# Ledger of designs, part 46: designed miniproteins, single chains, continued (3)

Each design is a single chain, and the fold is of that chain. pLDDT is the mean over its residues in the fold that is shown.

## One batch from the design tools (miniprotein)

Design m9680
Fold by ESMFold2-Fast:
Structure m9680 (fold): chain A 80 residues (1-80)
Amino acid sequence: LEKARELLEKGKELKKQGKNEEAVKLYLEAIRTAVRELGPHNPEASALVQEAAALVSELAGAQAGGLVQKTVTEAMRESE
């Protein structure tokens, strides 16, 4: 989970620099890392996924739901 939190914080820093596309990539990577390590139903992983999903929504708008869902689904397959 620590690595996922570090990715989330780096994404926030990139957003502050106006690098929105790079920030979204790091937010999605944070989601993937949290789900892969702890699973989608772990409370800490779920909290991080919700936070990262909100940040993706802020930058990607209508496309955010699809990006987040795809990332979660792929991470679940990789955690098998």
Scores: mean pLDDT 76

Design m9681
Fold by ESMFold2-Fast:
Structure m9681 (fold): chain A 62 residues (1-62)
Amino acid sequence: SRLDEQFRRWDLDGDGVITKEELLVVMTSQGQEDSVDDVISLFDKDGDGVIDRAEFRRVRTP
């Protein structure tokens, strides 16, 4: 799905999770580094600083 494609683009290591470090790299290259903490807070319900595919999909779908 489109969400899976987007997740893979942000998952720079291809390890199946998006870390805060990977998100920083992506967001900084787009001039959006201040949004990293907001995105992590939105997707990371466990508070461990990573976003797995299920968390990503849950927030992006109704």
Scores: mean pLDDT 67

Design m9682
Fold by ESMFold2-Fast:
Structure m9682 (fold): chain A 62 residues (1-62)
Amino acid sequence: LDDLVSRAVGLRDTLLHLGNYEGVDKVNKLLNEASEAIEQGDLEKARELLEKAIEIGNETLK
């Protein structure tokens, strides 16, 4: 799970550096939802949200 968080955060930071604020917003939204899922103990949902954040971040870089 920590690996997925690190990867999603890294993608967000890359998008921010590139000035892609729409991509930053999309990734941040999913990171926040994943954080809430972790707090609720739903690690499966958190993983799915983090994987989606990584996917959307990569799509936004195209």
Scores: mean pLDDT 81

Design m9683
Fold by ESMFold2-Fast:
Structure m9683 (fold): chain A 75 residues (1-75)
Amino acid sequence: MDNVTRLVGLYRGLMRSYADSYKWGLLSREEVEREIERLEEQLRKYLDTQKVSQEVQDKAIKEMEEERERVLREI
């Protein structure tokens, strides 16, 4: 459980960093979208491997989706 919470926090931080990189002209919008999608896929595969409770999985996925929507609305 602690590892899932930490990983989600790390990935949400990375999503925000990608938005900052876009604002500084280091990444295109398409590159930011690809990197976020990669993080979401990696989290989903990690959750499948760990076989944690459905509530933990649903919460983690929703937090990632919410951060993605926030970032993509900003750039």
Scores: mean pLDDT 85

Design m9684
Fold by ESMFold2-Fast:
Structure m9684 (fold): chain A 65 residues (1-65)
Amino acid sequence: ATREAAFQIEAIGIGIEAGLEVSFKEVDGKLHVTISGGSEKAKEAAKRIMERGKELGVVDSVEVK
């Protein structure tokens, strides 16, 4: 969906700014986001990504590794 594509671009941008790797998996039309990198920045990025994903209704989970 258009919202899903826009969200992925925004999430990748947040990851790039924080020096983190962001990956996506789609299950049942919802995105599962995984963030890899430094712990404090990864948690802040995860929060921002989750808030935006909830607003758009496209995210099921955000995980930090």
Scores: mean pLDDT 78

Design m9685
Fold by ESMFold2-Fast:
Structure m9685 (fold): chain A 93 residues (1-93)
Amino acid sequence: LAAFDADPLWDYWKGIAYLGQGKYEEAIKYFEKALARAEPGSPEQARALTLIGEAYYKMGEYEKALEYFRQALEIDPDNERAKKLLEEVEKKI
């Protein structure tokens, strides 16, 4: 653990940039790196899980997206983005 050398925001923002470019597989890789650096049960972990789910949703992988949104809501039940995306993916299944 090199916490002072870790920049979890870099992996997060790289993931967001790839997501915006439609590079969903690359986005997921960076969000997984952000997830690995997040503390268990943290808002950062819930956010990374939500973004991985959003990338799967945009790829048409609705069942995988659903699993990630459910995991995010187990950590942060008040995550409004995860709630909205969960509702959207349930309409596609």
Scores: mean pLDDT 80

Design m9686
Fold by ESMFold2-Fast:
Structure m9686 (fold): chain A 66 residues (1-66)
Amino acid sequence: PEKLREEAIEHALRASEALAAGDREEMERHLEEARKLVEELAKKTGRPVSVVQQEVDDEILARHPR
């Protein structure tokens, strides 16, 4: 399950980079992949998607504070 979380975080960060570069199409692709990974992680761990999404968001903020 940790690998799915890491992949979701990586896709979310790539989406942020694509947005900063003005590549909205690439941003959308990475966001879609991140959502799929969060949904799969939630299903495999038996937890709500909202809880898993919040944990991913918290980890992103911890690695890239605003």
Scores: mean pLDDT 78

Design m9687
Fold by ESMFold2-Fast:
Formats: sequence, C-alpha cells, structure tokens
Structure m9687 (fold): chain A 71 residues (1-71)
Amino acid sequence: SLKEEALELLEEVKELAPELEEEIDGTMRALENGNYAAAIRGLEELIEKLKDNPEAVELLKKALELVRQLA
C-alpha cells in the first residue's frame, strides 16, 4: 500500500538521520493514524531540516508524494 511504502521510506530516513528520530516517529505516527495533514506537515519540516542530506531529501520527497495521494 502507499501508506506502507511511505512508512518504509521514513524508516530509511531514521537510519540516515538518527538525531531526528523523535520527529520522524511523530510523522510516522500521524501517517499510521490517517492524519495526512499532520504527516504532510511533518514531511515538509523534515525536508527543510535535512536539506543538506540529498539522500534523505529524495526519500522524504517520495514519501510526501505517496502521502499526498492518500490525502
């Protein structure tokens, strides 16, 4: 499912940016609970915080595209 794929991408981002684990977990929780507005906001904030990490930004942008399809 789109939700499962987005959650897997966020797990990969946690491996790349363990310092943001709490914020990533919050975004994952919003997504799991169907709060797509909060999940989109969390993803956009994570993209800004990780802007200097192109690998993480690519994964986050893919997750954002999937979550926008669910909203």
Scores: mean pLDDT 89

Design m9689
Fold by ESMFold2-Fast:
Structure m9689 (fold): chain A 79 residues (1-79)
Amino acid sequence: MEEQARKYLEKGKEYLEKGDYEKAISYFEQAIKLNPDLAEAHYLLGKAYEKLGQTEKAKEHFVKAVILDPNLEEAKKAA
């Protein structure tokens, strides 16, 4: 389960880097379904929503990422 969540996280990162934000969101959502405490997935989901101009959804996920990992500076800056 945890290994599969990380695989979805890596797939999401690939699509985020390619600019396919909708596919990135889908993969990050799958990662979160398998591991809801994966702070990095919430942070990257926030980044994908931000790229789509969905500011409120982006902020929700950045806040969740910071709650899960208070040392995640990038999410703190974005929340």
Scores: mean pLDDT 80

Design m9691
Fold by ESMFold2-Fast:
Structure m9691 (fold): chain A 99 residues (1-99)
Amino acid sequence: EAAERAEEAARRAEEAARAGDARGAAEAAVEAARAAARAAASGDAEEAERAAEAAARAGEAALEAARRAAAAGDLEAAIEAGAAAGLAYIAAGVARIAA
């Protein structure tokens, strides 16, 4: 269930990034990070690994959205999406260690 939430959040982050929605990508990446943290705490190695991959994808999407926002001059959106990407990558790393 945690891995499924992370995968759904990753899909939303990728969609938001494609649409140029940096806030949406940031929110989805944070959700993927939280789901990966839950998977890491579950003791299920397969769930943790799947959630880690999803969180990493969500982080990549948020980072792309941050780059686009920065190029457009929206520094607040760029910082928010960049921070969300960092959180998602950290959560992915923790979930991989727990797997």
Scores: mean pLDDT 86

Design m9692
Fold by ESMFold2-Fast:
Structure m9692 (fold): chain A 89 residues (1-89)
Amino acid sequence: RQEEFDELVWKGFQAYNEGNYEEAVKYFEKALELDPNPAPIVLWLLARAYEKIGEYDKAAEYYEQAAQRTLSPDLRKAFLEDAKKLKEK
């Protein structure tokens, strides 16, 4: 299960880097089905992918979830700022 989760996250990251944002969303969503409590970075990657396809409300929601789960104060502030900007669109 962990190997399958890591593979889905990696495929999502590759799709994102190639500009295939809708495919990236699909891979990250499948990863969340395997682990609904993922590391903050996975939620952040999903938020960025949703932002790229214009799903601003979903992107803001996942940025907020990543902020709640991160141990880094700097990342928390950045994620909350990104979420706020998307809600203003």
Scores: mean pLDDT 79

Design m9694
Fold by ESMFold2-Fast:
Structure m9694 (fold): chain A 76 residues (1-76)
Amino acid sequence: DVEKKLEKALELLKEVLKKSLKEDPSLEEKIKEILKEQIETLLEALGEDKKILEELKTIEELFEKYLELGKKLLEK
């Protein structure tokens, strides 16, 4: 089940990010920029409104949206 595998991957990535951010907090803004850029690309590919990016404030929210959009793209 691709959906369950993606959800498990998200949880593992959240744990890795928490550890990395404890070691280097300056990575937080860089990670947010990368995730926003990837989400914009997926929204554009899906023909969806980019305004949702303004609502996403945390790395966790950005990661969850990235995987959600990735699943939608794979289901097409």
Scores: mean pLDDT 74

Design m9695
Fold by ESMFold2-Fast:
Structure m9695 (fold): chain A 60 residues (1-60)
Amino acid sequence: SVEEVQEKLFKSSIEEIEKLAEELEKLEKESKDIEKQIEYGSMATLARMRLYVLKKEEKL
């Protein structure tokens, strides 16, 4: 679920989040079910947003 992914994002390293985002993006592209595409796409977006924040913190 989106909520489970969000919780995992706060506990994961940058490398783990990058891997998760890539897997979710792959699942979105491979899915034939529009509901699953939306779900995976939403989760991938959350992962990418978290990466953006963490990478900005590293540069600070």
Scores: mean pLDDT 78

Design m9696
Fold by ESMFold2-Fast:
Structure m9696 (fold): chain A 70 residues (1-70)
Amino acid sequence: LREEAERLEREARELEREGRLEEAIKKLSQAGMLRAQDLYAQGRSDEAVAVLAETGRRIRELREKLREQK
């Protein structure tokens, strides 16, 4: 799960650099969910919440950029 999440996050960053923001958002969302799920299963709920909060912040930032491209 952790390695898959890291791969998805790297792909999301590359997609953002390419201007493919919708695809970047999808990959970033998947990465955050997998990382949080792994931490939650381990009883590390505080860290899982932090990961979800950071992922949500980054997704909102990308959505704002996408809206500005109209």
Scores: mean pLDDT 79

Design m9697
Fold by ESMFold2-Fast:
Structure m9697 (fold): chain A 83 residues (1-83)
Amino acid sequence: TVEENARAAAEAAYEQAKRLSEAEREELLAQAEREAAEAIAQGLPREVAELAVEALRAALAGDLEKATELLTRAALLAEEARA
């Protein structure tokens, strides 16, 4: 399901974060923000891009429940925008 995929992505981000320094986590978040801005410029709805960045921020902070919820919402909004 969309939620199962979101949970897997959140868990993967969290596992990666556990191996990163604070500076490396800040750079990963900055890269995600740059990728989000590029995606918006290419036609991705702003709300979807913003939810994805917030989900990464939550995962980096260890909040897997919030990260999963935000990624699920982003995926559903992206699907609706294409329908």
Scores: mean pLDDT 82

Design m9698
Fold by ESMFold2-Fast:
Structure m9698 (fold): chain A 88 residues (1-88)
Amino acid sequence: LREIAELARELARAARAGDMEAALELERRLVEALRELAERDPELARRILAEALERAKARAPEAKNEAEAAAIAAESLAEAAERALKEL
């Protein structure tokens, strides 16, 4: 969970900065970390992804471009993972 939250925060920063190379590498690492979580705790992975998706949908109208949309999605995932760390 900590790694997922940290990677998602870094991805959001890279996306907002327009650093596409860093964003793609961070996305690859984040997908890998999420897959490992799903193998260890599929129920927790499903809850985090569902919460992240709902948060991202609520914030989607804020996005002016593709980079902002990517940053919002990553921030939403980071927030969901950070909440799970506090509660579980």
Scores: mean pLDDT 81

Design m9699
Fold by ESMFold2-Fast:
Structure m9699 (fold): chain A 58 residues (1-58)
Amino acid sequence: SNAERAEAAFEEGVRLYEEGRFEEGERKLAQSVALGTGAHADALAARANEVARRFGAR
């Protein structure tokens, strides 16, 4: 489903951030939000912002 694909893209984005690949991670998190719909997309966007804050990316 699109929700499963969105979560998979989010997990990959987090891994890229953990590897220090911030630009690639940000693109993957953005892809995750684009794959989500409605409340799920809003939740993914909030989680993406938390990831960026945690790794000091602004």
Scores: mean pLDDT 82

Design m9700
Fold by ESMFold2-Fast:
Formats: C-alpha cells, structure tokens, sequence
Structure m9700 (fold): chain A 71 residues (1-71)
C-alpha cells in the first residue's frame, strides 16, 4: 500500500526528529511531551509494519492527546 509505505517513511523521520529534539530539550514538561510523541510514533510504526493502519492512527491520536495534557 502506497499510503502505508509513505506513513512508515514519515514516522521514521518524525522519530528521528523527536529524538534530536529530546537530546537538546532542557524543559521538563517539553521533554515529557516529546517523549510521549516519540513513544506514540514508535507504536504507530510497529502497527504499520504489522499492516494495521487503524491501530497506527489510534496510537498517534492517543500520543497527541497525552502530549497536549503534559504541557
């Protein structure tokens, strides 16, 4: 699936960007939010590798909500 392949590529890029952001971040609330986003992106990538788009979208939505609550 073209959609799944593109989502995997984007999530891999996002995970790398989040890891770099975490390495530079000094604010504890921002670190918590970035960690939740990274963990969500990692779960979404695992779901996409299993072919489960619904689980991937759910993982991303949950991570976004938790990260927003941490700020």
Amino acid sequence: SEVLERMKEKLEEEIEALEEALARETDEKEKAALTLLREGAERALEALEAGDLEAALAALGEAQARAAAAL
Scores: mean pLDDT 86

Design m9701
Fold by ESMFold2-Fast:
Structure m9701 (fold): chain A 89 residues (1-89)
Amino acid sequence: EEEAQKLAIKAVNEAMDILSKAAEDYDLDTASVILYLAVQLTVLKNNKFSKEEVIEMLKRAIEIVSRYLDDEAGKKAIEVLQKAIEEIK
């Protein structure tokens, strides 16, 4: 259970790092996605969730990234989040 949250925290941090480093000139969509991920990271660090709840949070994060970003950084962020779901399952 705690291991699932640790994997999710690591994945969200890595996704944020990918998006932040790739964007030399941040557009509003990229900034909004990074802010969304930062809020999810804070929620994960300060609350206890079931494995199923963690997976649902990561799925929603993938949906948000996919909705607003279609560049290579967005695709890499989605891959990191998807890998975390597979490791948690």
Scores: mean pLDDT 82

Design m9702
Fold by ESMFold2-Fast:
Structure m9702 (fold): chain A 55 residues (1-55)
Amino acid sequence: SEREELARAAADGVAAALGLPATEAAAEAVGRVLDAGGGEATGDELAEAVRAAAG
């Protein structure tokens, strides 16, 4: 779906900016944040989701 593609692209971009691996767990975590925010999220929320998925 377009939402899954968007969540994956956002997760990959944030992971690259943070020097972290691009993972399926990160894409799922970013997707949950976007769903909770009605398609909107802060940079801090996205970064935290990616960091949590990387641990």
Scores: mean pLDDT 81

Design m9703
Fold by ESMFold2-Fast:
Structure m9703 (fold): chain A 86 residues (1-86)
Amino acid sequence: SKELAEELLKFAEELYEGGNLKAAYVIYSYIAVSEEFKEYEELRKKAKEKAEEIAKQLDKDEVEMYENYAKKLTLEELLELLKSTP
């Protein structure tokens, strides 16, 4: 749902502000590429722009790893990540 996408964007922003760049990058990347949110083009664009900004602060190998991970991630797996994120 659009509401879920907006809540995930907000959570990723909170992770980013708290210094958890890796978790924020995965969530933003998931929103940007996921079929779950394909109808919410403006939200996906915002998530993509945020992911690209974080990518500049990560190692190139980590960026590739997390991007590939996010492309294969299911919504259920994403929600499980949120439960384990400090």
Scores: mean pLDDT 79

Design m9706
Fold by ESMFold2-Fast:
Order: structure tokens, then sequence, then C-alpha cells
Structure m9706 (fold): chain A 87 residues (1-87)
């Protein structure tokens, strides 16, 4: 519940500001490329797809803030996906 509320409270501006502060330029580029690829492959006119993707990215950010010292970028990204897919 607390994590879900936290995800829903993060604005797009807050997401990008926190991403810029925490990630290296190379890691930020990977995230932006991932966003671009996902937008090109999925129909963003479907609100469910847009909302699922936004939750995935925000959950990734929260997990990265907590686990960046113990987990790789790719491991955190996969963990975020598993959690969203299980919901």
Amino acid sequence: EALKKEIDSITDEEFYERLHRLLTPEERKKVLEFIQEWKEKNDFSDPENVEKFRRYLKLFLLLYEEHRDTMSFDEILEKAKEIVDKE
C-alpha cells in the first residue's frame, strides 16, 4: 500500500529530477532509450499501457534509490518489471 501510494504520488517532473540526481549520464541515456523504445512498440493511446509503464518506471526509480549499491541497473529494472507484472 505505502509503495503503491508513493509511486502514484511521484510526478513526471519529480521522476526526471530524481533520475538526473541518482543516475550517471550513461544510465540516464539507457533509461531514455528504454522509454523511447517502449513508446514505439506499444500503443500509448491505451490508458492501461501508459499507466502500467509509468508505474514500472517510478517503481524502478524507487528500487534504484534503495538498492543501487547492491544491485546492477539491469537487475533493478527486471525486479521492477516482475513486481508490476505480478500486480
Scores: mean pLDDT 71

Design m9707
Fold by ESMFold2-Fast:
Structure m9707 (fold): chain A 68 residues (1-68)
Amino acid sequence: GFLEKLKELQAELNKDPRIKSELVGDDTLVITTTKSVEEIIGLALRLIGDYPDAEVSVEGNTITVKKK
């Protein structure tokens, strides 16, 4: 399901110590980074962007991936 896709994304992000990620409820992953935001967006779209209910939004250095 969508939660499993968020967990897969979180596991990939956890490989980089410059990235912090937090699951909020069952449908939202909040990502904060000191790395390029563009690199994180690219990774999120690669792993979860093909899921039809996925929404990716950016505010400063925070990226939010959630279910529509």
Scores: mean pLDDT 76

Design m9708
Fold by ESMFold2-Fast:
Formats: C-alpha cells, sequence, structure tokens
Structure m9708 (fold): chain A 102 residues (1-102)
C-alpha cells in the first residue's frame, strides 16, 4: 500500500529528527515545533499532530491549530483518520514509548 509506505517513512523521519534535536539540547516541545515549521505536506503535518497528541504536548497542538487554515486542518484530520484506519497509529505509539524510555 503506497499510503502505508509513505506515512511510515514520514513517521521514521520525524522521530529521527526529534532524536537529533533532543541530542542538540532542544526540549521535546521546541523540537516538535521546529519539525512542524519545516513540514511541507498535509501528510507530514497530520503525523506531527498525532505525535504531539500521544506525547501530551497541548501547547504544540494549539500552535499547530493556529497555524493551519480551516481547509488544511480538515485535510490533516482526514489523513489522521486514514492513519488510524491503517493501524499506523500503533506504530506511532511504539515510537513514542521508545522516545519516552530515553
Amino acid sequence: DPFVERVKEIIDKVFKELKDLLEQGYSLEEALERIFENAKTIDEKAVIMLIAEYLGLEKVLEKIRESLSPVEFAAAEIVRTAIEYAGLDEYIKKKVEELKSL
């Protein structure tokens, strides 16, 4: 499934960037905000929103919501639903637990 492959690549990329920024001394909130600022696609933004939700980063989620147009937000929510339907939310949760164990 091309969608599953693409989204999994995005998830792996985001978690690699998070680890790299944490090693540089950024907080988890600062790191995820920076990754979001560099996101170009709705798929990337949807993955970042879901990661922020699973990490409990309410301030990051608020900043994301404020930066998105209503159409972009709706599109990101559709992608989030597709991620959950595909079972990729469980893959994200696994990566979140790995990050928390650092």
Scores: mean pLDDT 86

Design m9709
Fold by ESMFold2-Fast:
Structure m9709 (fold): chain A 60 residues (1-60)
Amino acid sequence: SDLEKGEALAREGARLAEEGRYEEAAKKYFQASDYFRKAGYLSAAGLAEQYGREVLEKGK
């Protein structure tokens, strides 16, 4: 389901961020946001998008 895909992508994003792989982590969080939005979980989508932006800033 779209929700399960979003959850899996968000978990990948978190792991990549812990490893300092910020650009890759951001891509996973933005993908997770898209799937959460498709699933109707707008709050989760917003949080995933915010985490994506935050890890991108750490990578600069």
Scores: mean pLDDT 88

Design m9710
Fold by ESMFold2-Fast:
Structure m9710 (fold): chain A 58 residues (1-58)
Amino acid sequence: VSAEEGKKALEGARKAKELGDKVAALAAIHEAQRGLSLSTDPEAIEYLKEAVRVAEET
């Protein structure tokens, strides 16, 4: 997973939180966790970790 893909995941998580969409937030958590298991890019990993954190706050 690339840094750009990680950044997109973070943007998706932020939108889910803004809308209070718990279903979209749960989907974002699953997607980000899959990205974390497949990613070796430290920059992508940081974005994906933040995406999980943001989505969990929804």
Scores: mean pLDDT 78

Design m9711
Fold by ESMFold2-Fast:
Structure m9711 (fold): chain A 55 residues (1-55)
Amino acid sequence: GPAEEEGRRVLEKGRELLEQGDAVGALVAAHELLTHYPEFAEEARELEREALKRL
């Protein structure tokens, strides 16, 4: 549904930011996923972990 599509976009953007070296931006995206898109909690935690490694 719309929430799943929005969450997927946030996840994709967070991953792109991480690839660009924006670890802070990736953490913000992970936090947004955890707060508003709980169905993406697992992927959000993975994104958070990878972002923290680059700080």
Scores: mean pLDDT 86

Design m9712
Fold by ESMFold2-Fast:
Structure m9712 (fold): chain A 75 residues (1-75)
Amino acid sequence: MEKGRELLEKGKEAYERGDYETAVKLFDEAIAALPPGSRERAEALRLKANAYYKLGDFPKAEELYRQAMADEAAA
């Protein structure tokens, strides 16, 4: 549990610095480490979507927002 939360925090730090490519990688690792249907996994999916939106990949962002909503409904 702590590893997934640590990766989520590092991803947020990268996002705040404007390093969206690094943020995507860290959020991807956080998603893999967090339980399916958890609030923290839904947050990681939403933040990864925000990072793709900043990178101009709107179709990827929309798909990730959809996945985040599904995890939130399961939590």
Scores: mean pLDDT 82

Design m9713
Fold by ESMFold2-Fast:
Structure m9713 (fold): chain A 106 residues (1-106)
Amino acid sequence: MAEEKKKEAEKRIKENPNDPVAYLQLGKAYLELGEYDKAVEYFEKAIKLNPNDPEAYRLLGEAYLKLGRYDEAIEYFEKALSINPYDTRAQKLLEEARRRKEAAAA
């Protein structure tokens, strides 16, 4: 469950503060809990430690999409697809972010 994932990730970070996977897991836990601003912080930390992880960029885009920050969501989905162009989830989320941005501008 999200709370258990959060505790496990926090423990891993205390043992190794440079573990990008632990920050990715903590970000996922916050995303599942609806704490999108914290999810953004931890996904940004994961990316800083490992800038070549397309999953981290996709998840950061998902957090921005949940926050209604469509320009940032689009940027990070495009970044995820630049690393892995065959991520069908990132493709669909990019289309959703573009559609929501257009609707918000109308």
Scores: mean pLDDT 87

Design m9714
Fold by ESMFold2-Fast:
Structure m9714 (fold): chain A 94 residues (1-94)
Amino acid sequence: MIQLQESGPSSVQAGGSLTLTHRASSGTVDSVAWYRQAPDGRTELMGSVSGSGSTFSITLSSLKPEDTAVYYAQARDSSTGEVGFGQGTLVTVS
């Protein structure tokens, strides 16, 4: 079973950067993708990281106020092919 612990809500100044970090609590996770929930309800892929271990991160740079959204991590277990989603983290850009 894939379980993700996500960073809490974050505030960033416009033009700044933010590192989103997700930690797998269990399972053989080989990749994590981050998605943004668009204002129209659509999900946009922001980036993905492949590897092994318990911590996966991406850095978002040159953030704009329109990048204010809920960001979700999606992890994949290499042993089972299972895909799990984190609860989401609110990123506010001002």
Scores: mean pLDDT 70

Design m9715
Fold by ESMFold2-Fast:
Structure m9715 (fold): chain A 106 residues (1-106)
Amino acid sequence: PLDENLKIVEEIKELFEKAGDEDSAKAAEELGRALEGLANTSPSDLERVHELRTQLVLSISELLRPFGPEARRRILTSSSEFTLDVLKEMLEEILELLKEYIEKNK
């Protein structure tokens, strides 16, 4: 799951870079780092897990900024818990939104 999520994050980053959105590309990079951190953190370290989940939410929120508040609400409210499988679904939806956004704004 982690490797799959990181591949999707990398594709999102590359698409934002091609679109000239450096802020969103940086948010994708930060999301990837938070994912790696979460995967390498013991589930019993509740404080660190909470910090990393907060970073994930913030990074996802920033990635969704170009798509408006409705898309942000829809994706972020679909889960109260960021498991790697749930996050994969969210990242795939973000990637689809990004591809559509780029096509419309060429």
Scores: mean pLDDT 73

